# Designed miniproteins, single chains, continued (5), part 45

Each design is a single chain, and the fold is of that chain. pLDDT is the mean over its residues in the fold that is shown.

## One batch from the design tools (miniprotein)

Design m17647
Fold by ESMFold2-Fast:
Structure m17647 (fold): chain A 110 residues (1-110)
Amino acid sequence: MKPVKTKELRIDFEEFTVTPLPELGLAEREPRKAVTVNVNLGEDTSPEAVELIREGRRRIAEAMQAGADTGTINRLVAEFLRRLADVASGETGEKLREAYERAQKAAEEN
Protein backbone atom coordinates (compact mmCIF):
# COMPACT_ATOMS: atom_id res chain seq x y z
CA MET A 1 0.00 0.00 0.00
CA LYS A 2 1.38 3.41 -0.93
CA PRO A 3 2.11 5.49 2.20
CA VAL A 4 -0.06 8.61 2.44
CA LYS A 5 0.75 11.46 4.81
CA THR A 6 -2.12 13.61 6.00
CA LYS A 7 -2.45 16.07 8.86
CA GLU A 8 -5.78 15.64 10.59
CA LEU A 9 -7.07 18.07 13.18
CA ARG A 10 -9.61 17.02 15.75
CA ILE A 11 -11.21 19.68 17.90
CA ASP A 12 -13.46 18.33 20.66
CA PHE A 13 -15.65 20.61 22.74
CA GLU A 14 -17.51 19.54 25.84
CA GLU A 15 -19.80 21.70 27.91
CA PHE A 16 -22.36 21.37 30.65
CA THR A 17 -25.67 23.11 30.02
CA VAL A 18 -28.15 24.05 32.71
CA THR A 19 -31.70 23.90 31.43
CA PRO A 20 -34.51 25.32 33.58
CA LEU A 21 -37.44 22.99 34.07
CA PRO A 22 -40.54 25.16 33.51
CA GLU A 23 -42.88 22.70 35.22
CA LEU A 24 -40.78 22.47 38.40
CA GLY A 25 -39.05 25.86 38.25
CA LEU A 26 -35.76 24.04 38.75
CA ALA A 27 -32.54 24.13 36.77
CA GLU A 28 -31.39 20.76 35.43
CA ARG A 29 -27.84 20.13 34.23
CA GLU A 30 -27.80 18.40 30.87
CA PRO A 31 -25.01 15.95 29.97
CA ARG A 32 -21.97 17.29 28.14
CA LYS A 33 -22.38 17.71 24.40
CA ALA A 34 -19.22 17.04 22.42
CA VAL A 35 -18.75 18.94 19.18
CA THR A 36 -16.07 17.31 17.04
CA VAL A 37 -14.50 19.09 14.08
CA ASN A 38 -12.10 17.05 11.98
CA VAL A 39 -9.94 18.91 9.47
CA ASN A 40 -7.60 17.09 7.10
CA LEU A 41 -5.05 19.54 5.69
CA GLY A 42 -3.22 17.04 3.48
CA GLU A 43 0.35 17.20 2.25
CA ASP A 44 -0.02 20.84 1.12
CA THR A 45 -0.34 22.20 4.66
CA SER A 46 1.51 25.51 4.86
CA PRO A 47 3.64 26.53 7.88
CA GLU A 48 1.21 29.43 8.35
CA ALA A 49 -1.69 26.99 8.71
CA VAL A 50 0.28 24.94 11.25
CA GLU A 51 0.88 28.03 13.40
CA LEU A 52 -2.78 29.07 13.17
CA ILE A 53 -3.78 25.56 14.30
CA ARG A 54 -1.41 25.74 17.28
CA GLU A 55 -2.63 29.21 18.30
CA GLY A 56 -6.29 28.30 17.80
CA ARG A 57 -6.04 25.15 19.89
CA ARG A 58 -4.29 27.05 22.66
CA ARG A 59 -6.95 29.79 22.84
CA ILE A 60 -9.82 27.29 22.77
CA ALA A 61 -8.18 25.18 25.51
CA GLU A 62 -7.66 28.28 27.67
CA ALA A 63 -11.31 29.29 27.25
CA MET A 64 -12.48 25.78 28.16
CA GLN A 65 -10.28 25.72 31.27
CA ALA A 66 -11.70 29.13 32.26
CA GLY A 67 -15.23 27.68 32.04
CA ALA A 68 -16.35 29.69 29.02
CA ASP A 69 -19.89 29.06 27.79
CA THR A 70 -20.76 27.16 24.59
CA GLY A 71 -21.36 30.38 22.68
CA THR A 72 -17.91 31.73 23.53
CA ILE A 73 -16.20 28.45 22.61
CA ASN A 74 -18.12 28.23 19.32
CA ARG A 75 -17.12 31.82 18.46
CA LEU A 76 -13.46 30.97 19.07
CA VAL A 77 -13.81 27.85 16.89
CA ALA A 78 -15.49 29.87 14.12
CA GLU A 79 -12.75 32.53 14.19
CA PHE A 80 -10.04 29.85 14.13
CA LEU A 81 -11.63 28.00 11.18
CA ARG A 82 -12.12 31.29 9.30
CA ARG A 83 -8.41 32.09 9.64
CA LEU A 84 -7.48 28.60 8.44
CA ALA A 85 -9.81 28.98 5.43
CA ASP A 86 -7.98 32.21 4.50
CA VAL A 87 -4.64 30.36 4.14
CA ALA A 88 -6.05 27.14 2.64
CA SER A 89 -7.02 26.69 -1.00
CA GLY A 90 -9.05 24.31 -3.11
CA GLU A 91 -10.96 21.49 -1.42
CA THR A 92 -9.34 22.15 1.97
CA GLY A 93 -10.44 25.78 1.92
CA GLU A 94 -14.00 24.76 1.02
CA LYS A 95 -14.18 22.20 3.85
CA LEU A 96 -12.83 24.72 6.35
CA ARG A 97 -15.38 27.33 5.23
CA GLU A 98 -18.18 24.79 5.68
CA ALA A 99 -16.94 23.97 9.19
CA TYR A 100 -16.70 27.70 9.98
CA GLU A 101 -20.34 28.30 8.98
CA ARG A 102 -21.43 25.33 11.08
CA ALA A 103 -19.58 26.62 14.16
CA GLN A 104 -20.93 30.15 13.64
CA LYS A 105 -24.51 28.85 13.50
CA ALA A 106 -23.93 26.87 16.71
CA ALA A 107 -22.71 30.08 18.40
CA GLU A 108 -25.81 31.99 17.23
CA GLU A 109 -28.21 29.22 18.35
CA ASN A 110 -26.81 29.27 21.88
Scores: mean pLDDT 55

Design m17648
Fold by ESMFold2-Fast:
Structure m17648 (fold): chain A 53 residues (1-53)
Amino acid sequence: GNWAKDKFKELVDKYGIPEDVAKKIVDESLKGFPGDVDKIYDELLKKYLEEKK
């Protein structure tokens, strides 16, 4: 599937993250080195969820 679309949908639908924030998380993840995209995504998502508690 399309990784960016799948992750954006997961952030919005599963985690209730606002669309503008979800887009930023996906875009920031994709700016990483090849192979680090999932790691950056996981770190950004964890940080956001910890802020919300």
Scores: mean pLDDT 78

Design m17649
Fold by ESMFold2-Fast:
Structure m17649 (fold): chain A 55 residues (1-55)
Amino acid sequence: MLSDEEIEEKAIALAEEMLAAGQPKENVIHALRTLLESEGKEEVAERVAARVEEL
């Protein structure tokens, strides 16, 4: 299992790829938040959403 830090960094890398592909920022945040929350990673989801908003 990946650490929370590794999950966060992988989620940010995925977010950057999705944004580079032209996906709206709100869709990227929603998709990653939903995925991470479904895995019980609510704190990581909040940090990822905040970091993506600043991209």
Scores: mean pLDDT 82

Design m17650
Fold by ESMFold2-Fast:
Structure m17650 (fold): chain A 124 residues (1-124)
Amino acid sequence: LEEKVKKYEEEIEKDPNDWRAWRLLGYYYRALGKYEKAKEYLEKAMNLELAKDPQNPTPYVLLGEFYLALGKYEEAIKYYEKALALDPNNPVAWRNLAEAYKELGKYEEAKEYREKAVSLGLPK
């Protein structure tokens, strides 16, 4: 993991606008248990993506996934809500919102949001 961190730190020195390298660094710092650095690097990737397209829901979906993976379901929900405010027809955001509600034991909301994701093109 530390070797991968060094590799992508070198990549961002060569191309500081490579949002993908910033995002990968965020994931590697999360794997190292350095959640504050992980958050900082993921937010940097988000800011670079949103600078190109302010209506892009993708960075919010990915921060939602980050918090979902940490078991921080309320934070995950906030990011999925931001993604859905930008694109209410995003089936991935609806699916992940359903997953977060399921993990909180809110099965009725989870079912409703899963059905919304299916109606927008996700299978079952």
Scores: mean pLDDT 83

Design m17651
Fold by ESMFold2-Fast:
Structure m17651 (fold): chain A 80 residues (1-80)
Amino acid sequence: KKQQLQQAAQQAAQLAIQGDFDKAQQVVRDTAKQLKASQEEVSEMATQVYQGLVAAGVPREEAQRQAIRVANAGIKGSDE
């Protein structure tokens, strides 16, 4: 399951790099719900999305905003 969280974070990062932020949030939310991700695991996924965006040349301020949105989606998913 930890590997599935890692793969979902990588997929969400790729979607966010492409500008598909709605799908990036949905992937994290659905995965967090399915796997009952902890807040720590959601934070790790959001950190991977942030790092992927920064590595792709997205400004840190925008990468931070998208990582926060992904984290909020993941937290909502884990509560469901």
Scores: mean pLDDT 81

Design m17652
Fold by ESMFold2-Fast:
Structure m17652 (fold): chain A 55 residues (1-55)
Amino acid sequence: MTPEEKELEKILKEAEKKVEEEMKTLSPEEAELLRGTFEGLKTMAEWVLKKEREK
């Protein structure tokens, strides 16, 4: 695993923790929007990770 892949995984893990904390303070509607946005970002990050592995 490259240093870039390790850093991206670390960032995703910390972002997940931050999202979880934010969701506790939001309304159900806002929490659902944040969850959807985060899932989209995770998908994009996985795509970047795959591309980085191919370099």
Scores: mean pLDDT 75

Design m17653
Fold by ESMFold2-Fast:
Structure m17653 (fold): chain A 66 residues (1-66)
Amino acid sequence: ISEEDIRRIAEFVGVSVETVRRLIERLRELGENPTLEQLIEIAKELGISGMQALRIYKILKKLGII
């Protein structure tokens, strides 16, 4: 994934670039199919909403990043 892709995702969802990077790291640790509960937990750790985490997850899945 490029720096430009991370920046675009961050702007689209309304989060920081660092938040997108941290979420990618956490999702890669969990493997291919994280549960909704795991996504909400990560969102709390990163200081974002569960909806923001879910939006990022869906975009990353569509791009084949995870």
Scores: mean pLDDT 81

Design m17654
Fold by ESMFold2-Fast:
Parts: sequence; C-alpha cells; structure tokens
Structure m17654 (fold): chain A 92 residues (1-92)
Amino acid sequence: SLSPELQELVKRNPGSLRGLAEALLERARELLSKPNPTPYEREQAAKLYLDAAELYAAVGRPDLALEALEEGLAFAPDNEGLREARERLLAL
C-alpha cells in the first residue's frame, strides 16, 4: 500500500505523478544505455523501475506498472523488489 502522503498526491495531482513515473523510467533507461553501467548504476536503475511501477499503479495504470516491472526484470531477473512487486500486482 502507498504511504498516506502519496495517496494524497494521487488525489490532488494524478497527472503529475504519472509524469514523475515516466521521468523515473526514462532515467532508468538512460543509466542502462551506458556501455558498462557500474553495479551502483544498475542498482539505481532497478530502484527507478520499482518506483516508476509503484507510481503507475497508484494513478490507476497497472498495465504501465507491469510493463515497467517486466522491463526492469529483463535486466535484473533476480531482483527481489521487482519480483515481489510483480507478484503483488498480478494478484490484484
């Protein structure tokens, strides 16, 4: 479940949260577009995919949330956070 602060933001500005999710997704793709992303950059990209998916789900776009999680899992198939978020989303 989302924090109370994020739930309030969804009610007030769903479009801005969708825009934030899109920006996080683009940043993750940018980090992974480098020829040799560092372990730190790979971990940051995984976190960005997870955060983007959480925001997409929050604004009522579970389809986009699933796409973000699957894109993240394509580069980090053993990432626990991404796997757990995907399982939770599919259980809805």
Scores: mean pLDDT 81

Design m17655
Fold by ESMFold2-Fast:
Structure m17655 (fold): chain A 91 residues (1-91)
Amino acid sequence: DFDSLYRGWAKLAGVSVEEIRNAYTEEQMEELRERALETVEKNSRAPNEEVKAAMRRVLDLVGRALLASRKGREEFLAEAKKVYETIDNIK
């Protein structure tokens, strides 16, 4: 489900799921993205380059979904889920 994307991002960024959901500015989204990517870089098992690129795409799509109106949000989340499933297959 899409909640798994928010849980994954929250875990990587070291924040609560509600902090991800309540991020309503581009600056907050970028900060949370940077924290998550730093965690991926430090703790990623293998291969870091492919996982990091896929994770960056997931974070971009989820961030767009959070900033968008409810209409269209599902499209960004669906694309993010597909990329996230690719990350799980790489690990």
Scores: mean pLDDT 65

Design m17656
Fold by ESMFold2-Fast:
Structure m17656 (fold): chain A 69 residues (1-69)
Amino acid sequence: MTEEQLEKIKELLMEKLGLSEKQAESVVEALRKHPSDASIRLIIETAGKEMGKPEEAREVLEEVLKLKE
């Protein structure tokens, strides 16, 4: 993923899941290190579960996978 894509993902995580900037940066760093579809799914679903927003996490996941394409 490009830095531009990762910045958009950071914004989505903060807006949709309510992550702090620091929490969103941690998720983005994990996505940068593990860019497979399986890893992306696990990372985003875990963030959604921790925030109590699994449906919003599904929406973020769909958008992230679209950006990676």
Scores: mean pLDDT 82

Design m17657
Fold by ESMFold2-Fast:
Structure m17657 (fold): chain A 60 residues (1-60)
Amino acid sequence: MYDRDGDGVLDAEELRQLLHDLTGVTFSDDEVAFVMKQLDKDGDGVIDPEELREMLSHLF
């Protein structure tokens, strides 16, 4: 992971790695796409870190 990409928004690859780090489970591309659809209301292929952070903050 690169700090540069993580500063703006999360794409599918960044989300996949983050989910694996948090859950210890390897998510398939299809499963990452499913999660992305839940958080990405606009369907533009990216997730704001604020939305993801709010959800993940409760898990930790």
Scores: mean pLDDT 66

Design m17658
Fold by ESMFold2-Fast:
Formats: sequence, C-alpha cells, structure tokens
Structure m17658 (fold): chain A 88 residues (1-88)
Amino acid sequence: DLLEKLKEASEKKDYFTELRLINEAIKKGYPLEEILKVTSPEVRKILNDVKEALELIVDAIAKLALTRSGEPQEEVEAAKKRILESIK
C-alpha cells in the first residue's frame, strides 16, 4: 500500500509527496532497500548517497572510540554492527 503510493508519486515527479511517503515508510520500519526500489531515480541516488555517508560516519565514530575513548574493539564492532543493521 504505502510503497505503491510512493511509486505513483515517483512516476508523477511529485517530489513533495514522495518525500512525505519516504518519511512515513522509514518511521513504520520499511526496509530502506524496498523504499529505494520504488523511489524516483533522483531521490534514489540521494538516499543511496545518505546511506553511504551514514556508514562512513558510523565507521569514523567507531575509530574514534577505539583510539580516544579506550573502548574494547569487540564492543565497538558490536555497536557498529547494531547501528548499521538498524538502517537496513
């Protein structure tokens, strides 16, 4: 239902409706991969770029925790994995 409405908005180039529906889908726990399949090409590129940026940010924070906070590598890797899994 929600993904079908999102696909219709993407086909109409109604970027505002597409934005609102993406926000609703994320809040309802839809997987990012399923959302990406039904977004417009322009929006899909932006979402992929943001996902890539989030992965890089998480990696950078994990490295900071290892080098400056003295956290055990095992705990840092577990936290990183949990965060990355939450954005799938």
Scores: mean pLDDT 73

Design m17659
Fold by ESMFold2-Fast:
Structure m17659 (fold): chain A 68 residues (1-68)
Amino acid sequence: SLAERFERRAAELLARAEALGVSPDVLETMRLVLGQALAAVRAGEMTEAQADAILEGLRGLLDEEAAA
């Protein structure tokens, strides 16, 4: 399901953020954003394209952190 796919990818992003050593405040913000998005996916209030855009946006932020 979309929710299962999102939850798995969200967990992968959070694990990557922890491995990169992002601050606890940034990590908590990511958990909040991903948690709210997952709730919207489960409620049927978010499309696959919108969910993918959130995951891609956060991936992009982590790619910038890794390059800095």
Scores: mean pLDDT 85

Design m17660
Fold by ESMFold2-Fast:
Structure m17660 (fold): chain A 68 residues (1-68)
Amino acid sequence: VDEAEVYEALAEMALAIGDFDTVVKILREALEKGLPVDVDLLEEAYQRALDAGDTKSAEEIRKLLEEV
């Protein structure tokens, strides 16, 4: 399995349980490694963090979106 696919799967699992801090950490590490990150996944995570009232995680995800 491609390393990018592993990071994406882990981020999707963290997002499914509402662990936005873990989503941010996983996707940031993927970007720092130069791996492709799905923009749609970042946008979904951003909206869900906002809906949950997690403003800190939403702000961090928005910054990741600016790097993609």
Scores: mean pLDDT 81

Design m17661
Fold by ESMFold2-Fast:
Structure m17661 (fold): chain A 100 residues (1-100)
Amino acid sequence: SKLEKIIELAQELFELLVEFENASPEEQPKIRKEILEKLKETLKLLKEVAETEEEKEIVKKLEELLKQLEAEKDPEKFLEILKKILELLGEFVNLLIEKS
């Protein structure tokens, strides 16, 4: 199921967020790359499953936040943007569950 894969990716992204928060400055760049790669994979999958205007609007907001995240060099601001992304991803998952 695409929904199961999206939930798995969301859980992995949450684990990476916690790992990034606890990482040393030397470890953060590697975790940052893993987060960005998984977000790109997640966003591609969300675009494939988005059917409603509400779902498409969340995808658009996620694309805008991902661009901001890729440009952000400050670790604290990176975490703030990532947390917003995960909140929107949770909203998207809830919309998919409510339709089934």
Scores: mean pLDDT 87

Design m17662
Fold by ESMFold2-Fast:
Structure m17662 (fold): chain A 68 residues (1-68)
Amino acid sequence: MSLEELENLAAEKFTNGDYEGALKALLEIARKFGVDEELARKAVEAAKAKDNEKAAEYAGELRKAAEE
C-alpha cells in the first residue's frame, strides 16, 4: 500500500471507531517509512480520548516524517 492508501485506511478506521485497525495502519506507515512508532500510538490514544485535534496533530507529524 502507498502512504496515501494507508492514511486513507487509518482515517476510515478512526471514522468507524476501529482504533485497533487505525493503530495497525499508522504503525505500518511508521515501520515502512522509518518514522517513530510513538507518533502512531499518540494519535490513536488522543482519538480514543475524543481529542480529535491532538489526534490530527500527531497523525500530521507522522505523515510529514513519512514523506521524507
Scores: mean pLDDT 80

Design m17663
Fold by ESMFold2-Fast:
Structure m17663 (fold): chain A 58 residues (1-58)
Amino acid sequence: VTREVATKLIIIGAEFEVSLNPNPEAQELLEKAKEAYEKGNLEEAIELANKAIAIAEA
């Protein structure tokens, strides 16, 4: 499994968590994670997606 595939799976997980607990901050972080992924900034995308999950779960 490549880091790109792993990053995409983390983003999908973040989308699911944010959908269960809608939060504007989590939604903004998720959007930034998707943008980072599209730009090839996989590390940034992972960090942003994890932050979105943490905020949504709080």
Scores: mean pLDDT 80

Design m17664
Fold by ESMFold2-Fast:
Structure m17664 (fold): chain A 56 residues (1-56)
Amino acid sequence: LEKAQEALKQGNYEEAIALARPLAEQGDPRAQGLLLSALLKAGDHERADELAIALN
């Protein structure tokens, strides 16, 4: 998780997504939030919106 957060801070959204995805799939709410943020910052609003709806 920390490596994904660091990648997000550095603007490496692809790496942040890759690192956060398996943790988010395991049900880690912090990883799910980080994945959503990374998708939004990468400009993938469609997938970010789908994830946000699923988490509601």
Scores: mean pLDDT 74

Design m17665
Fold by ESMFold2-Fast:
Structure m17665 (fold): chain A 64 residues (1-64)
Amino acid sequence: KREELIRKAKELEKKAQEYEKQGKFREAADLYSRASRLYYEAGEFEEGQKMRELAAEAIKKAAE
C-alpha cells in the first residue's frame, strides 16, 4: 500500500511539473495538491509539505 501510494504521488508530481512548464498553473496546482495527499497518506511528510508549497506557488502564478 505505502509503496503504491508513493508511486502514484510521484506520477502526479511529474505530471504537475509538465503542466507547470506549459504555463498551466491551475492544473499543476491540482496535481501537486493530489500528490501531497498521497505522500501524507504514505507517511512521507516532508514530500507532502513540499507538494503543498508547490501547489500554493502554482495558484499564485495562476492568479496573475
Scores: mean pLDDT 85

Design m17666
Fold by ESMFold2-Fast:
Structure m17666 (fold): chain A 67 residues (1-67)
Amino acid sequence: MRPTDAEILEALGLMYLGIGDFYESKGRYDEAAEAYRKASELFRQAGNTPLAEEADKRAKELEEKKK
């Protein structure tokens, strides 16, 4: 991946983590889980596996709460 592309993807991933946290704080678990899934995908594309795994874990927790 080009360094600039990776930096942009990581920044977008951090933005979606923040969006997910916001929706989770409002009890909007569907929107929060979707934001965390997008963050995880962006972090994987950026090569940031630890953040991708954290975002994926948060999405899975919210999918369980959606029940």
Scores: mean pLDDT 80

Design m17667
Fold by ESMFold2-Fast:
Structure m17667 (fold): chain A 67 residues (1-67)
Amino acid sequence: MPIDPKEVEVSLLVMKGAIYKQMKDYEGAAKAYEEAARIAEEAGDLETAKILREKAEEMRKKAEEEK
């Protein structure tokens, strides 16, 4: 099975987002999820991109609440 390099990048960015979220760095989490969504969309995975953009938006709202 050929590994799609973009799929690997999405997985790494999702992990980074989860780590930032656990650290309550919601701005960092939002950026990581948004970048993952962009790469997923480029790979043609529009469903994953939508989910990741929703997570990024949720994280941005939390970041704004802490400012």
Scores: mean pLDDT 81

Design m17668
Fold by ESMFold2-Fast:
Structure m17668 (fold): chain A 87 residues (1-87)
Amino acid sequence: SVGSLDDRLPLSEEVLRANAEALIRASDELLEAARTLGADPRVLELAEEARRLAEEALKSDPERALELLERAARKLLEARDLLRDHL
């Protein structure tokens, strides 16, 4: 069954690269915000981990890149939630 959005998305290098670049930018923006606000070191750690995973995805095969991007996205969301709790 090809009913879900995820089932229809191609594993194109362009799509994976665009997502990795977006996650790197989001991680950098969150790191800047966290440093400015004097947030918990855990926020910085999670954002830096998300950035590293996204950068690794740019160097990986498509299957591994997808897994790394999913992990990066989860780490970035966790960092954002912790930063929000600091505010």
Scores: mean pLDDT 80

Design m17669
Fold by ESMFold2-Fast:
Structure m17669 (fold): chain A 70 residues (1-70)
Amino acid sequence: SPEAKELAEKGRELLLQGKYEEAVKYAEKAIELDPNLAEAYGILASALARLGKYEEAEEYFKKYLELVKS
């Protein structure tokens, strides 16, 4: 979905700006629209790790790896 990709791209921009909580929200919205968008899981995992939520970050990184392998 182009809309989901745009939300993921915004999440990536926010992640690069250090706006980790906002990056999480945009990545989650991208996943809601496209649950198979690997990029969104990668952004979500990175943002969660930066927020110290390592257990959640690991789970979403596993989903990212599963999707890029398929």
Scores: mean pLDDT 89

Design m17670
Fold by ESMFold2-Fast:
Structure m17670 (fold): chain A 58 residues (1-58)
Amino acid sequence: MTPEQKAVLLEVAADIMEIAAEINEELAKRGIDPEKYRADAEAAREAAEELRREAEEL
């Protein structure tokens, strides 16, 4: 796999993590286990930032 292909995959993975964060945040707002889903949303946002940082390093 080329570095360019890896960068694209990392960016796509980051986009997926951002979508996951939005879904978890919406579930928390609707009162579905708010503590857990707020924590999961934050973890997903942190994962997205890390993936984008890794893509920038390639």
Scores: mean pLDDT 83

Design m17671
Fold by ESMFold2-Fast:
Structure m17671 (fold): chain A 63 residues (1-63)
Amino acid sequence: MEELKEAAIKAIKLNEELSKQEEPSEEQIKELGEENGKITKLEQELGKEEAEKAIKEAEEEVK
């Protein structure tokens, strides 16, 4: 759960940075893809309800 929350926070922040850039770097795009991959894997391991809770907590953390 904690790992999913951390990955979600990082993905949200990276997505915000990329949306503000005219030309995001390949490294930033790859990093976002890696975090999204982590989220998907952890979501499968934890189950839908626990994953939704962790993602919601991540969204609150980045406000």
Scores: mean pLDDT 76

Design m17673
Fold by ESMFold2-Fast:
Structure m17673 (fold): chain A 99 residues (1-99)
Amino acid sequence: SRIEELIEEIERLIEENKERLEKAPSNREKLEIQNETSKRISELLKELRKLGAPEELLLELKRRAAEAGLEVIAVELAVERTVRLREEGMSHEERLALA
């Protein structure tokens, strides 16, 4: 399926990014590699979302990308977790107000 193809492409990009970062001779080159890979992965994640991929799958792929040294994706993941915790907090407070 197209979803499976996109997942495999993202996983390949994550692995290639690890190898490229290890071999990169300068911090500037590492930043360029990270920016290039992050942009590509973000495009593929948007395509997965349009195809109806579960949010849990998208978050797992973002987590793996962050672990591979993709700082931009790591920041996005942290923001998404913060928003979720806030929404859960409001829901809990609402339920407590009804008790």
Scores: mean pLDDT 74

Design m17674
Fold by ESMFold2-Fast:
Structure m17674 (fold): chain A 62 residues (1-62)
Amino acid sequence: AQAEVDALRAELGRLSAEGVRWQREHGTTEIPEELGKRIGEVLARLRPWAEAQLDADQAAVA
């Protein structure tokens, strides 16, 4: 549902901001491994929705 996608996008933005804050505080370009995993999980959850949206758009114009 759209609400789920909105929540996932918000989570991705929050995790990204947290990574930037960590990098600034520790003077590094790396992020904690757990934070990287969480970002990857959110992206993986968004991918099926992106594919479903494309299919729905194609069906709507057919």
Scores: mean pLDDT 73

Design m17675
Fold by ESMFold2-Fast:
Structure m17675 (fold): chain A 60 residues (1-60)
Amino acid sequence: MYTAKIEFDSKELAEEVAKELKEKYPGAKVSVEGKTLTIETDYDVTTFIGMALIAIGMSL
């Protein structure tokens, strides 16, 4: 299991990123608490890195 927590500038941005990740990776557990996005997944490390890169990319 891989877990990442990513903080964004706004709750709205975190929720948009969560929606994108849930759409592309429906097997991942994605949650938002305030401005913090939490990703928990049993996918392989390459897929997990891909999810993190999407989250970071949407913050640019």
Scores: mean pLDDT 78

Design m17676
Fold by ESMFold2-Fast:
Structure m17676 (fold): chain A 87 residues (1-87)
Amino acid sequence: MEEELKKKLEELEKELEELAAQLSKATDRAEMERLLAEMARKSEEISEILYKLSKTSEDVARAVGYELLSVSLRDLTDLNIKSLEAQ
């Protein structure tokens, strides 16, 4: 159901925000890598839900955006870290 998927999406987004907050406090590389891996997993789940919510090109583009974010997070890229810092 759309409402159930939207609620699940909100829960995953909240978890992703909490992981990002923990990342901002991390001082150890291993801890940062672990948090980025968790964020990558949550981003992938968000992407899957977005694919299911609509068949429009716009929703597909949003899902692709989260897939790309997941890849960036896994690779520990400066693009992801810079994006969070530059907010």
Scores: mean pLDDT 72

Design m17677
Fold by ESMFold2-Fast:
Structure m17677 (fold): chain A 72 residues (1-72)
Amino acid sequence: MDAEINELLRRAAEAVRAGDFERARELAREVGEKLGNVEEVLLVLEGYALSLHASEAEREAWGAALEAELAA
């Protein structure tokens, strides 16, 4: 079981690095279904995808904007 989950996560990460987000989401959903937390796994994958495909400045700017909104 764990080896299968690790292989699916590895393939999902490869898909994210390749820019194939549709495939990455499909694989992450499968992992989430096996672990019983589909929504949480998808959110983590989306964060990873954003960190790879958004510049560091864009990611930090988004985080700063969210922090400011929560402080207001």
Scores: mean pLDDT 65

Design m17678
Fold by ESMFold2-Fast:
Structure m17678 (fold): chain A 76 residues (1-76)
Amino acid sequence: MKNILRAIGLALRAIGEELDGDFEGALETAEEAIRLAREQGQDPSRAEELLRKAKETGDVELAAKAGVEAAKLAMK
């Protein structure tokens, strides 16, 4: 069953972490959102690619984008 409220919460958390410059928090939120998307039977490959690139570059925007993309998948 879709947990839409949890997915919305993760998307909002990712946006907040980006605005705060919280790179480690953004990585954790993205990993949780990717896990939720997988649990919902979605393919999070695009979000996983964004997360990998974020880890390589230290880019908080990419980390937050990975979290938002995975959260959107979990809502579908």
Scores: mean pLDDT 83

Design m17680
Fold by ESMFold2-Fast:
Structure m17680 (fold): chain A 60 residues (1-60)
Amino acid sequence: SVREQVEELTDQAVRAAEAGDLLSAAELADKAIGLALQNNDSESLTYAIRRTNEALLRAL
């Protein structure tokens, strides 16, 4: 499902950020957010934004 794809991309973005690969994290986050927006899935969009922002802030 689209939701599962957004969750997988979000989880990959979080793992990349935790590994210090901020460029890969940003690219994966952009893909997750874009997919959620294209499918009008506000819950997946909120999940993607919240989780990726938390991971990136923690990496700073």
Scores: mean pLDDT 84

Design m17681
Fold by ESMFold2-Fast:
Structure m17681 (fold): chain A 62 residues (1-62)
Amino acid sequence: KEKEKEELLRKAIEYDAESGLYYMMGQSYKIAGDEKKAEEYFKKGEEYLKKGEELRKKAEEL
């Protein structure tokens, strides 16, 4: 029970970290004028953020 909750929260933290990295990459490409790559990385950041949110919700149900 607690171990399952900890594993879900740990994975959520990993997804949140991935999301943050993708957002930073998106910002870097935006500053460099590569709007297409910036958009692609922002999309990936959003996807990983949602994955982290889903895992945190599952952990709260345990």
Scores: mean pLDDT 83

Design m17682
Fold by ESMFold2-Fast:
Formats: structure tokens, sequence, C-alpha cells
Structure m17682 (fold): chain A 90 residues (1-90)
């Protein structure tokens, strides 16, 4: 539903903020809960993980940022951004 989509977007934006604050464990907990509670989200997360594994994480990050400038609520782009940021974690 549209309400479910808005809730997912809100939680993904919270996770991105946590990653930017270097609170990686808290960000991972949000993502893990979304994956466990939502089958559709699990599929999106799996696809994002595959894209990051098969490409340069920096290029995936750049592409996701460009997509989010056009549509800030794009769930697939938000997930790719988060996954790419985790691969670039020190």
Amino acid sequence: SEEEKKEIVKKLKEAIKLVDEKKYEEAKEIIQKLVEENEEFRKIAGKALEEVRNNDPKEVLKKAEEELKKDPENIEALVRLLVAKFFLEP
C-alpha cells in the first residue's frame, strides 16, 4: 500500500542518517527488521546487494544519489545507497 511505502521510505531515510553519523549497528538493525517483516522489501534488498556486488560501490552510490535527486522516495535507490555505503564502511 502507499502507506506501507511511506513507512519504508521513512525508515530508510532514518538508516541513511544513522550511517552518516557512523551509527552502523543501529542502521543495520532498521534494515534487518524491514527485511524480516516485508517480503517485497526483502526482494528489493537482495537485488540491491547483487548490484553492489557486481559493480563498483562508489559508482552505485553516485547513481543512487542522482536517482534520489529526481525522486527522494525511490525505495530501490534508497536501498542501493545504503548497501553501497555499507560496502564503503571503514
Scores: mean pLDDT 84

Design m17683
Fold by ESMFold2-Fast:
Structure m17683 (fold): chain A 68 residues (1-68)
Amino acid sequence: SAEDRERLIQGFESLLKRAEALGFKDIAKQVQELLKEIEENEVALTDMQRRLMELTLQLHEAELKKRG
């Protein structure tokens, strides 16, 4: 639905801001590319939700690696 798509976009926008704030430019670029795909309305929302989760984990692991 349009509401589910909007929430997903907000999730990616939040992740983008976090990745940019932490300096993880590669993750930020991947999020920007996925946001563009969602805006084209050609994507399965479940697949995008999975990618959001995967990138969120990558950001978490990158932060841990930088500190550990």
Scores: mean pLDDT 82

